# Designed miniproteins, single chains, part 27

Each design is a single chain, and the fold is of that chain. pLDDT is the mean over its residues in the fold that is shown.

## One batch from the design tools (miniprotein)

Design m910
Fold by ESMFold2-Fast:
Order: sequence, then structure tokens, then C-alpha cells
Structure m910 (fold): chain A 69 residues (1-69)
Amino acid sequence: VAEALRKASELAKNGDIDGLRELRKEFEKQGHTFAAKALDFAITLLEQGRYDKAANVLETLAELLERRA
């Protein structure tokens, strides 16, 4: 999950909303509801033009999940 969130951060830096939606569906399919919600939030930030903030949120979440593992 953490590695996928780091990938999502790179997609957010590039403004790739479609890529983020695809990852969200994969997380939802695997039962990672919390990570799916984080992607929803990042997509909302991208729709607002806040690319750096979206990327930072996803990267921070990836770090937090790594610390809990």
C-alpha cells in the first residue's frame, strides 16, 4: 500500500487524475478503504489545481503507513 501511495504521489505531481482514479479502484477492490479515501482527497485537490499539496498528502500518508508496518 505504501509503495502504491508513493506512485500515486508521482501521478499527482503530473496531474494524472485518471491514474489516481485507477489506483483508487484497486485499493477499494482490495479492501484498503482508508487508502481509497486518501486518493479521493488527492483527486479533489488536483481538481482544485493543488498538485503539490495532493502529492505531499499522499507521500506523508505512505510514510505513516510504513512506520505502522
Scores: mean pLDDT 78

Design m911
Fold by ESMFold2-Fast:
Structure m911 (fold): chain A 60 residues (1-60)
Amino acid sequence: AAPRAEVTGQDDEGLTLRAEAPSPEALRAFLAELGRAAGLPHVELTEGEGGTAEARLTRE
C-alpha cells in the first residue's frame, strides 16, 4: 500500500502524526519528505510496529 499519514495533533512546535507505510524504510522516507514539504524537517519516531508509527515533525 502507499504511505499515508493522519495528523493527530498540532502545536507551536510542530505536528504529531500517525503514519503507515509498507516498510520501516518507506515510513522514514515518507515522513522525511513530509517534513521537508511542511518546513518541519526534524522527524522523531515515538513508537511503531512494522510499517506503522507515531511521529513528531518539528522545525529543529
Scores: mean pLDDT 75

Design m912
Fold by ESMFold2-Fast:
Structure m912 (fold): chain A 82 residues (1-82)
Amino acid sequence: MKIIIAGVRSPSKEAVEEAIKLAKEYKADYVAVVEAVSEELKEYIRKEGFKVISQKEANKLMGDEVKSIGGNDGAGVVEAEE
C-alpha cells in the first residue's frame, strides 16, 4: 500500500503552512511534525483534513522503501510502500 507523507522541516507556522500546501497537492495521508511543533499548529493540520504523526512515526513508516516526490521551503514529500 502506498503512503504519502509531508514532513515539516521546522516548528514554524510558515513551515506548517507549506507542508499543508504540499499535502493538499499530493493528497498526503500524513503530515509528520518535529516535536517542537505546537498543539495549535497540529490542530490546524488536523482541521485541514490530515493525520498528524511524529517524525519518529514517519521514519518507521518510511522504512527501507522511500521515494522523494516533492518539496518546498517548509516541507518535503515522500512516498513509501507499506
Scores: mean pLDDT 80

Design m913
Fold by ESMFold2-Fast:
Structure m913 (fold): chain A 120 residues (1-120)
Amino acid sequence: MEFPLEYFDVEEAEKKIKENPDDPKVLADIAVQAALAREYDLLDKVVELLLKFPKDKAAIRGLILSLGALILFGNPAEVAKVLKALDKMEIEDPVLQVLLNSAITLAENMIPEIKDFTKL
């Protein structure tokens, strides 16, 4: 069992984005992988593309999962950016609402310490 990818190819991910620019499921998968691989420039680009799909459950889920990874890695700037993106999404699914509320609670608990300790 391995939740961080052992290998993540940024060039292959960028190729998938170019071939699938209007597929929210592919974009969501890349966002989660980029967050886990700590490829923040790629994550930022994919998050902006996901904003084109504000009602898509795969897009919303991908952003919430990316947020969880960013909280664990202690990147407050990227956490704030993904939270701002989620604020623009139309989340009506009660399961996704519970997942988002849990991620926000984790971010609120961890962010003050992360500001003091970038290695937390």
Scores: mean pLDDT 78

Design m914
Fold by ESMFold2-Fast:
Structure m914 (fold): chain A 80 residues (1-80)
Amino acid sequence: SKEEEVRAAIEETQRAIGEIRRAYLAGDRRGLAEAYRRAADAIERVLQLGDLPDSIRQSLQQSRDYARQQAARLEAELAK
């Protein structure tokens, strides 16, 4: 159901945030890039499935864009 899909996407977002923290503390640049990419993808799913208030939608869009920017920056650094 739509409610199950929204719940799954929220849970995935929370897991990705936990992975970001773990990778950061471990100094794992590759894991950090992957975690940010996963977070951005999960937030995008919430945005597509959720009937959300404008303030929440805007906040999630900002978080998605930030995660995408961080992933791209780290990926570029790892490619050097």
Scores: mean pLDDT 84

Design m915
Fold by ESMFold2-Fast:
Structure m915 (fold): chain A 91 residues (1-91)
Amino acid sequence: MEKLLKEAEENEKKAEEAFKKVYEETDAPDAVKRKYAEEGVENAKKAVEALEEAAKKTKDEEERKKLLEKAKEIEEKTKLALEQVETLLAR
């Protein structure tokens, strides 16, 4: 379980850093910015999968709820981040 929680935290951080690069490297070609967004989505997906797996392994009902809530938060943030990148690249 601890390994899954650490994996989730590391992948969430990598996802946030990938999306941040889209805005920090403003002079980068659109293809490179799309690659950063794809990296962000992939790492966020790994974080969500790790949290969902941890939720399946826990027998504590409150801990399970917290893990699933965190997974949903990551999914929602990732969806918004992707929509923002797509809006940026459409202009």
Scores: mean pLDDT 83

Design m916
Fold by ESMFold2-Fast:
Structure m916 (fold): chain A 92 residues (1-92)
Amino acid sequence: SSIAAVRERLAPEAEERLAAAKSEAERIEIAADTFVEVLLTSRDETIKILKEKIKTGSGDAKKTLQEILDALENKDVAKLRALALELAEKSA
């Protein structure tokens, strides 16, 4: 899936940080912050991947990817982090 492809780009240290989390809330925050950091670090590559995946996506997945793309293009870190938190909560 598009989300799985993006997740595979997370830093190897992300799993170690998540394992060290002391609460579910801390785990969600770490996951969201790591996701945002990776997206911003590889911004141009991520934008290219998102544009490709949006073309073949549908429903809620397509909407979520479009919101992430818009936040990345506008450098709206607060919006990107809010979207990352929502995705982390839905995965829990």
Scores: mean pLDDT 71

Design m917
Fold by ESMFold2-Fast:
Structure m917 (fold): chain A 63 residues (1-63)
Amino acid sequence: DIDELLKKIEELEKKNNGKLTLEAIAYRIKILVKTDGFDLEELIESASEEFGIDKEEIKKAIK
């Protein structure tokens, strides 16, 4: 459920002083794949570049 995922992202952002966590990034990627049909690999690569997080760590959080 997309609304539940958005609520979880908001809660995680509040807990981390508005900073994106790996878990929040993973939920955001899941939403984009479901709603907009983005390629999962491209989203992981983009997030890795933007946030300086290893691709394998993002993949683990999504699984």
Scores: mean pLDDT 70

Design m918
Fold by ESMFold2-Fast:
Structure m918 (fold): chain A 82 residues (1-82)
Amino acid sequence: AEEIREAAEELAEAAKAGDLEGFEEAARRLGEAVKKLTGNEDQAKFLEEGLIRLGKTKKPEEAAKLARDIGEELVKAAEELA
């Protein structure tokens, strides 16, 4: 749960800074955290690949907002299931 929150925050910070390398790294970390939490590798890969593509199209701030929103909802769901 905390890993998803941390990864989503890193993604948002990288997007704010215009750091494409950090954005891609954070997107991969978010995908791994989602895979660990949900056990759904397909959903995790879809999210990771989608975020990386958005970063390359110079829309990293939009992708970061989406990732943060998803991360917060996943953390809440994990806390309710724990």
Scores: mean pLDDT 72

Design m919
Fold by ESMFold2-Fast:
Structure m919 (fold): chain A 58 residues (1-58)
Amino acid sequence: VEAAIDAVFAERAPGLSPEQQAQARAVAAALKEMAASLPGLTPEQAARLMDREIAAIA
């Protein structure tokens, strides 16, 4: 799950400003905390959530 979130960030980060990258890192941290409370969350679901959040920032 964490690796999937980090992979989406790495893919999208070059297109983001430093400020947007900071926001995306905060989202990644929040999603990782959420995943700890939701053991049924798949890496694919986590990646989709991360991508959607970055799309909202960009």
Scores: mean pLDDT 79

Design m920
Fold by ESMFold2-Fast:
Structure m920 (fold): chain A 71 residues (1-71)
Amino acid sequence: EELLAKGRAADAAGDWQTAGDYYLKYSEQAEKEGNKEEAIRAYGLASVAFEKAGDIDKAREALQKARELAS
């Protein structure tokens, strides 16, 4: 899970925009692989990271994607 590991490393470093980008890529990959639970979790992580970065538009987009998959 290279993308998830990179996202976590960026998050730990306070590089929230980069963390959000990696979490988003990981969530998209998990969704394509049919791993719905992991995709929901990763979209949630991306949303939180983008919110911390002040990227409100990307945060909302990621959160909406998580909600759609959870429905």
Scores: mean pLDDT 86

Design m921
Fold by ESMFold2-Fast:
Structure m921 (fold): chain A 92 residues (1-92)
Amino acid sequence: AKIAVYEENASEEAKKVKEKLIEEAKKKNLNLAIAVLGGVSEKEAEERALELMSEILGISREEVRKLIKEGKLALAVTEYNGDTIAVIKETP
């Protein structure tokens, strides 16, 4: 499994959430793309996570979105203390 992370201007709290997500993905041997960005929109963070998962899987961002719709990947976007965390994770 592969883990790709993008981090820019993230708070300490957002970094702790990121670390927990990485450890869970490692434990379950799942592909994970995570973008942690301070001061950006949910759309911008989502696009970054899509780029990372596209690179992990060697497919287009459109194919990544298709896998999310099929439930083979899970996309979640959350805000923490003004930071945005976008996660794309392989489903078991």
Scores: mean pLDDT 83

Design m922
Fold by ESMFold2-Fast:
Structure m922 (fold): chain A 70 residues (1-70)
Amino acid sequence: SLSEELEKKEEQEKERKIVSLETARNLNLAGIDTSRMLKERGSNEELMTESERRSRESYEKNKELLEKLK
């Protein structure tokens, strides 16, 4: 079935993206700059690390606080 083939391809792509993200994280912990790799992965928040999500949330909260002080 074409539907089953599409599901399998989507699962493989998700696994590859997750593995790539974990690999980038491990390389970064080893002192290798992976910022470009993470940017090229895209802005998909579901695939972001917890630290990336927290950094974004902190940035948005600071932006909202600055706008309230206007």
Scores: mean pLDDT 60

Design m923
Fold by ESMFold2-Fast:
Structure m923 (fold): chain A 82 residues (1-82)
Amino acid sequence: IPLAKKAREVAKKIPEYGEQLVEEISKATAYVLNGDKEKAIEELQKAIELARKAGNDELVSLFEEMLKIVKEKPVEEAAKEI
């Protein structure tokens, strides 16, 4: 959850896409907590594309790190690290 918390704090400061980015982070986190790895990956990929459109490289990097964790680790471990 530390990465998701940091990503939400960064997203809240973005005027154009901030609210939508916060929503995507919340959805991705919920899917990980529910064990729905496939939907969590889809939401994180959408969040990455939205962060790229917003021009926020820090947020892109945070989402790419979260995506890697969700892809490479069991959902129980991913939930602790994102």
Scores: mean pLDDT 82

Design m924
Fold by ESMFold2-Fast:
Structure m924 (fold): chain A 63 residues (1-63)
Amino acid sequence: MQLEEELAGEITRKALDEMKEFTAESREMLNKRIVTEIQAELKREEDERAKKRAEEYRMSLES
């Protein structure tokens, strides 16, 4: 029946909305962890570049 299709659609939509709220906290925690890892990688790259510049400067003084 058409009514059954409408009810199935409404129930599915409500379930998806609840699922989004249910996993929102987990998604936020995952995103926060990803951001932290990206920041750590960026700091490592910056530190490596600083070390390379210091080494080049040291080499230029010896040359």
Scores: mean pLDDT 69

Design m925
Fold by ESMFold2-Fast:
Structure m925 (fold): chain A 78 residues (1-78)
Amino acid sequence: SARERAKQALELAIEAVKEGKKDEAIHYFREALRLLDSLPETPEVREAKELVEQAIKAMENGDYEKAIELGRKALEVL
């Protein structure tokens, strides 16, 4: 499902962050966001999208630890 693909993209994004691969991490977070946009707008999907958008911003600002925390929270909500 698109939901399971979004979760896989989030897991790949988190691993990329751990490896210091900034551009790859942002790419996977954006892919997760795109997949979440294809799902019905539920409170859980809305919260996950907001967390992923915050994770992308954290990556752009060099806040890798915060990006991992936010990505994991998005996985927990989904």
Scores: mean pLDDT 88

Design m926
Fold by ESMFold2-Fast:
Structure m926 (fold): chain A 110 residues (1-110)
Amino acid sequence: SIEEKLEELYNELKIANERLVEYLRAKGVEEEKLEKVEKILKEFNEKVKKIFEDLKNGKLSVQEAIDKLQELLSETKEELSKILDEDLANEVNEGLSDRIKRIIDELKKL
């Protein structure tokens, strides 16, 4: 069902973002910065979940959901770039872009 597919996509994103925080900790990012990154990624996950709920409930079309995901991605990239150094921000933002692209590609199959 659409509900099962959206739940699968959300859980994949949530796990990837949790692993990203662990990766940054292993790279020696300071705990104060990690707490800010974790908060941003948690808010990102909650907003993606809301987009999926609105899509599931017919409040958003597939195209409207895609547009909102792209806007959210752009906003989140900007927030992360304010906290992380340029090289880490670029790596993190490429990973987020790749994950959102996979989600969009799956939504287009609905």
Scores: mean pLDDT 89

Design m927
Fold by ESMFold2-Fast:
Structure m927 (fold): chain A 131 residues (1-131)
Amino acid sequence: LEEEIARLEKEFGVTFEFPDDDTLIVTKPGKAPVTFKLATSLLKPSQSPEDVKLAVLRIIRELLENPDFEIKSFEDLKKLISRALGVPEEFIRVTKSGVLTVYGIPLTEPGKSPQELVDELIKKLNELRKP
């Protein structure tokens, strides 16, 4: 985890903070911080918070490596995640309770409608993507 954070910070000039196991804060120089809420409370006993953190960092890395790829839809979001994690798009889903899952592993916290979650993720990721 620490090695991946250090690599991304050096390569892209962004900072990553995990104030707790369910919160990621990403800051670009001169821009407001972007906060992502993770689903650690929904993890199975066999899954670690570190695995979810690594998955999210890999998604952000794929985004930063491809700044010209604008996310316009959930289909575009699925393509980004599929490329980042090496998983088929059909296993990237949003539950009725508004949780983004990859192979049934929850990445985001519940409490939003599916459309609200997708719109929020698209907005936040495009903020990080933009130079």
Scores: mean pLDDT 77

Design m928
Fold by ESMFold2-Fast:
Structure m928 (fold): chain A 75 residues (1-75)
Amino acid sequence: SDVERAARETREALRRAIENLRAGRPDVEESISARNDDERVAAGEAAAEVIAENQALFDEYDKQREAEGRTIDGR
């Protein structure tokens, strides 16, 4: 289904982004194919799942951002 596909694509995109962050390449653009409400909800839930699995890496990334004196949503 489209919902299952959106969740899977979101998980794969985030895992690739995580791999690129670990490799020092944070400039990779996420490709998430979700344009209806059901797909967006599924993508959000999949994203939360991947983030929970990789919490240590996200914590490390946030620490790097904070050390630079910048935020990811406001520069």
Scores: mean pLDDT 61

Design m929
Fold by ESMFold2-Fast:
Structure m929 (fold): chain A 74 residues (1-74)
Amino acid sequence: SSRLKLANHYEKLAKNENEHPILKVYHAANAIDLYLKLGRLDKAEEVLNTVEKLVPPSNPLLQQLKEYYNTELT
């Protein structure tokens, strides 16, 4: 599906170690949102876990993303 292809695209961008941390979190947020809408909780969790390893835990955008992810699961 076009949504799955778009989610895969954002996931690849989020996993790029050479990218700015802010952009990695934005790409991860887009991938997670699309995967959650597709019912792919496994992929959403994978993307979140990966970006947490690539971005400092004190990053406020990462904290916002984690809050968003937890809210969408409730």
Scores: mean pLDDT 82

Design m930
Fold by ESMFold2-Fast:
Structure m930 (fold): chain A 76 residues (1-76)
Amino acid sequence: SAMEEYLKEMKEVSKQVSALLKQAEASDDPKKRAEIVEQIKALIESLDNPQIKQTLLEAISSFEEKVKRELEEAEG
């Protein structure tokens, strides 16, 4: 039961995160990419399961860092 609920939540959230990442990858605008990353982070931070939250934050951390660098370069 608990494992089934975990897998269902993970699958549903992962699908939403993947859709947002696809939107970010489709945009050449660093500001728009940064806005989408903040939407992804807000979605993850709204989750009740701390293990899912940690896993997803780790999964997007490299992409978040890349987008921050792109935004800094575009503004500098």
Scores: mean pLDDT 81

Design m931
Fold by ESMFold2-Fast:
Structure m931 (fold): chain A 74 residues (1-74)
Amino acid sequence: LEVAERAALAYAKRLHEEEGWEVRVESVRRVSDTEAEVVLHAVAPSGETYRVTLLVDLRTGEVVEERREPAAAP
């Protein structure tokens, strides 16, 4: 899972530098022999919070899928 963790950190850094988001890694889970799911908590510059889900190819360390969903905040 080190490969997926490194990909998550690189993604978080780019999102911060390019879009001004604050990002933390919430979970990293292997979903197959070749893929891991990373869940991030992301705060936009507007203060809105999002759940970001990344699918990482463990063979290459690349993010192959990205989903951003608004976090359900009470």
Scores: mean pLDDT 78

Design m932
Fold by ESMFold2-Fast:
Structure m932 (fold): chain A 67 residues (1-67)
Amino acid sequence: SAGEAAGQAAGRAALDEAVEWFKKQGYDNPVAEVSLGKTTGKAVLTAGDLKAIVTVDIKAGKASVEI
């Protein structure tokens, strides 16, 4: 559906943003732990002492990155 496509696109963009931030810090391959619910998704990315949290609201088609 259009809503799922929007949520997936937002989540991918947020993940790419977090991965690019890790690359700028010198980490090319952060470890990702992903939790997917029916209406929300969450990914925790870690490398060294660094952590980023990606949250996706699938219903709203929005994503955020917390560093």
Scores: mean pLDDT 78

Design m933
Fold by ESMFold2-Fast:
Structure m933 (fold): chain A 88 residues (1-88)
Amino acid sequence: PELTEAQMMTVMGIYSAAAQFSLELAKKNPSFVDEALKEVDRILDTLHEYLATAKERGDQQLAARFQAAIAQIEDIRKQLEEIKEQSK
């Protein structure tokens, strides 16, 4: 069964919030940075799969929204890597 645009958008919102929460948690508790990085990597993998699905459907607007979300979460990942480096 095909996921609706609304369902894909809901998952994107949940995963974006989860990535932001992981970053906030790692900033307060650097010992969680490795777990936060693993979670953010899993989120990025799922969003890339959804981006591929949007592109296969020719849904340019949905694809652009996923590209923007991926870019924001990649910035979160970069901040997590910086926290990890500072913890060495």
Scores: mean pLDDT 84

Design m934
Fold by ESMFold2-Fast:
Structure m934 (fold): chain A 69 residues (1-69)
Amino acid sequence: SMPSAEELIEKAEKAIKEKDEGKLMAWALEVIEVASKEESIEVLKKAIEATTDPIIKKMLEALLEELEK
C-alpha cells in the first residue's frame, strides 16, 4: 500500500536528521505524488526550515518554486 502523507512527513524528518540527500529527494517526489498541492507546499516549507545542508535546502526551494507555479 502507498504510504500516507503523514508517514511521508515522518520519513522526511528522519532523512533530514540522517542528512541523506538521496532519501530526502525520493521523499520530496513521493510527497508531490500523494499529497495535495497545498499539503506538499506545507511539507516542503517545513523540510526547508529543518534542513541545514545548503545543497538540500536549495533543491527543496527549487521544488517549492516549481510547485507554486
Scores: mean pLDDT 71

Design m935
Fold by ESMFold2-Fast:
Structure m935 (fold): chain A 80 residues (1-80)
Amino acid sequence: MDELERAAAEAAVAKAKEKAKELPEEVRKKAVEIIEAGAAGDTDKAHELFSTMSPEEQKKILEIVGEGQRAGLAAYEALA
C-alpha cells in the first residue's frame, strides 16, 4: 500500500512539475516549491507560498495540481 501510494505521489509530482515548466520562470520557481512542499507534507510552507501569489497565479497552480492529482490517481489504479 505505502509503495503504491508513494508511486502515485511521485507520478503526481512529476506531472505537476512538467506542467509548471510552461509557466514564466518566476511563477515556475514558486509553483515547483509549492508542489515539493505539498509532496513533503509541509502544508505550512505550501500555504505560505500560495498566499503570496496573485489570484491568477493561484488559479494556474490549482490547475497544475489538479492535473498532477489525476496522473497520480491513474498511476495508482494501474498498479493496484
Scores: mean pLDDT 78

Design m936
Fold by ESMFold2-Fast:
Structure m936 (fold): chain A 97 residues (1-97)
Amino acid sequence: MEPTKEVEVDLGKVIEKYTGIPVDEVFRKNTKFKGTVLLYQSGLNHLKLGLEYYEKGDFEKAAEHFKRAADYFRQAGNTELASEAEKLAVEAEKKAK
């Protein structure tokens, strides 16, 4: 059960590394003002939803949202962030049963 904290810290590092904005600012500012790249904003929104479901223990929905986030980041041309989101989806799916 304690390893769950490490996954949440990794998610924060992923967002901060690729946005240059702390996780709290990204989520609080609703990513809309991050720029005009709609695909990137959609990816961040699904990443946020995935994290919220993950924190609530709904790992199946968390995995679905992380997979959608990865798809949006891939379409936006950010293949590294897409890869990190896919990794989060795998971890959520692993915990889902």
Scores: mean pLDDT 67

Design m937
Fold by ESMFold2-Fast:
Structure m937 (fold): chain A 70 residues (1-70)
Amino acid sequence: DYQKKIQELTEQMKKLVDESTRLSLEILEALRAGNEDEANKLYKQLSELNTQISELRAQLAVLIEKARQS
């Protein structure tokens, strides 16, 4: 069922996007405070989340296309 898979991936993407936004704000605050070491650690976490978001976006696009064809 493509609809259920789309819903699951959409919920996963919402969680990752929310965390990505939080990390982005924390990176900006760390940089403003001159805490580059902290910013670098947060940046690595953000990079991993962005990779996961990109993969989920690709999977969603495929499932949406399949749902249209069904």
Scores: mean pLDDT 85

Design m938
Fold by ESMFold2-Fast:
Structure m938 (fold): chain A 68 residues (1-68)
Amino acid sequence: GEEEAERRGREAMREIEEEAERVRKEHPEEFKSMKNMENIVKRMGELIRRGESPLRVAAWGYAMAKAI
């Protein structure tokens, strides 16, 4: 049902947010330097090419978006 899908969506978002907090704490200087959307898009592409997991890529994107 929709409620089950919403619950799974909330759990996935929570995992992304928690991983984003960890990534931001591990790489604070990278997030201080990212000040525009073009740099975020470029960095996400690099992470994908590097073979980062979908969860890690989403977490980096979320953390970078919050930094601007």
Scores: mean pLDDT 73

Design m939
Fold by ESMFold2-Fast:
Parts: structure tokens; C-alpha cells; sequence
Structure m939 (fold): chain A 70 residues (1-70)
């Protein structure tokens, strides 16, 4: 899946973020710069509402697992 490769790269970048605000900016930029499927885009937009970096990383990992099962 093209989305899977992009999500794995995104996870690596988010893990290196200094805080939740930087993590959210990385995700917003990825959404704007990549042609994610509508389903993946919607999932990423929901992840932007999460309260902290740890929850954001956990949600991204869960999304990757879901994509791997397709």
C-alpha cells in the first residue's frame, strides 16, 4: 500500500518530534503534501485532535497495523 509506506515514514518523523505541537505540525504537513486515500486522510485528521504526543504515536501505530491487514 502506498499509504502504508507514507504512514511508516510519518511515524518515524513524529517519534522524533520534541512535543505534541511539533508532532501535529508534521502530521498536518504530511496531509497537505501527500495524496493519502480519503480513509487514511480522515484517520490522520482525527489523530490531530488527540491530547499528547504519546497518544498520537499510539494512534499512528494502530493505523499502520490496520493498513498492514489490507
Amino acid sequence: SEDLSLLRQLLTEVEKAKNKDEAKEIIRRAISENDFSPETRAALERILDYPDKETIIAALRSLIIVEEKK
Scores: mean pLDDT 86

Design m940
Fold by ESMFold2-Fast:
Structure m940 (fold): chain A 74 residues (1-74)
Amino acid sequence: SLSNEELVEIIEETMKSTDLSKEEEKLMKEIIRAIKENKPESEILRLLHELADLNPEVLEKLSEIAKKKRKELM
């Protein structure tokens, strides 16, 4: 499993490496805030589903960055 700090780093790296719309950037910032505030997993998953509905390609890129980060920590 990934730590909250590692999850934030993955999202920030995705934001830096992707040309995001204003709505996509807002959602990703809300996800970062929810993680930093230790919101329930259900709230974080809800925000991730909203991101997937808005742009599934952003979620795919986030998933790929997460896989790379996880591999580097093994």
Scores: mean pLDDT 79

Design m941
Fold by ESMFold2-Fast:
Structure m941 (fold): chain A 80 residues (1-80)
Amino acid sequence: KVEELEKKAELYQRIADALKTDMENVKKRRDDAAAAGVSPEELAEIQARADKGIETLQKGYDIANKKAEEYRKEAEKLRE
């Protein structure tokens, strides 16, 4: 049913939005650490860990967005 596909699209969009917020929080913590004047070695470690975390979250975001788009397209196809 079209409504079920639309609900699934909304669910995956919500997941994508949450992952985007998580990425913004990781970036903010990295930037806050830089502003706090931690040692260059500690800052490099924090940046490396943040970058890895962002890469993982970005992959999840891309998957969630793709699934949301797929479910929206299926709903549109069924309405035709």
Scores: mean pLDDT 84

Design m942
Fold by ESMFold2-Fast:
Structure m942 (fold): chain A 99 residues (1-99)
Amino acid sequence: MSVIEQVEAVFDEAKARLQNATTKEAFDIVFETQRRLLAIAEENNLSGKVKALIEASLTSVAMYIYTAHKYNIPLSSEEKIARLEKARDAILEVIREEL
């Protein structure tokens, strides 16, 4: 399995879990996804740039979910998934550039 396939599989699993997740559960799912992606990056000796982007982009998704909950802004599963997909696309772009 390529690094790209491993990363895509982690995001696909996270998206499936987010479909029925509460806002609190979504926060935990996003950080679990971040930890899994960082483990893949370490195992495959990916650059500090890729690791930094994984950490920053997934933290941004988690903080958006947290902030929406704090201000009583309802987030659909579609909106949560869309934010995660933007992070995925940014991460995959940098990985492809370094391969």
Scores: mean pLDDT 87

Design m943
Fold by ESMFold2-Fast:
Structure m943 (fold): chain A 75 residues (1-75)
Amino acid sequence: MLTRIVVTAPTMERAEKIAKELSKVPGVVDVTVARKGDQAVVTVLTLAEHADEVLERAKELAKKYGALSVSATQL
């Protein structure tokens, strides 16, 4: 089972920094960054058993880099 975590960052540069840090977290399978207007979206696919740890790290990084939103969806 996988969980999708989405972080919306105010700039592409901040999204890339968030993605780089999240890619190092155990259980992360894939990390993608896409531009969305003036903002950028980081999409993380993680193993469900690691989802809570990855989500906690995503929230920490969101606060550090001024992200606009963090969401998680079980797949």
Scores: mean pLDDT 85

Design m944
Fold by ESMFold2-Fast:
Structure m944 (fold): chain A 66 residues (1-66)
Amino acid sequence: SKMERLKEEARKAAREVAGQSGDASTRKVTDTIRKLVAEGVSVDDAMKALSEAMLELIRKEAEENR
């Protein structure tokens, strides 16, 4: 589904953003949002998916190293 594809792309982007800061991090987020918007997702929905994916990644890493 479109929503599952959104989550998949968001998870991939979140992993690359997690270790970055400044312009590099911003570019990755912006590029991912542009791609999702081109596929029919709103900017707000894309931003929410990226935010949720970043939190999911952090949660999984915390659980893995527990």
Scores: mean pLDDT 73

Design m945
Fold by ESMFold2-Fast:
Structure m945 (fold): chain A 71 residues (1-71)
Amino acid sequence: QDIYEAGDLTIALSGNTATASLNGESVTLSPVSENKFVGSLAGQSLIVTFDNAAKTASGTLGGKKFTATLK
């Protein structure tokens, strides 16, 4: 299982399943492509793209950009 963090935002990738967690809330994300997932977290839209070469998960939460790095 790969864990990516951006502050309090945690994104976990296990096989083809991605989950996001923030302040004790967790959501399972829906795949829209091979490395791109979408969902709703804390009442905001979440879009995340995984980059295995860069070891990052980047995207937007409520329209705000983030870059999470692999732990």
Scores: mean pLDDT 83

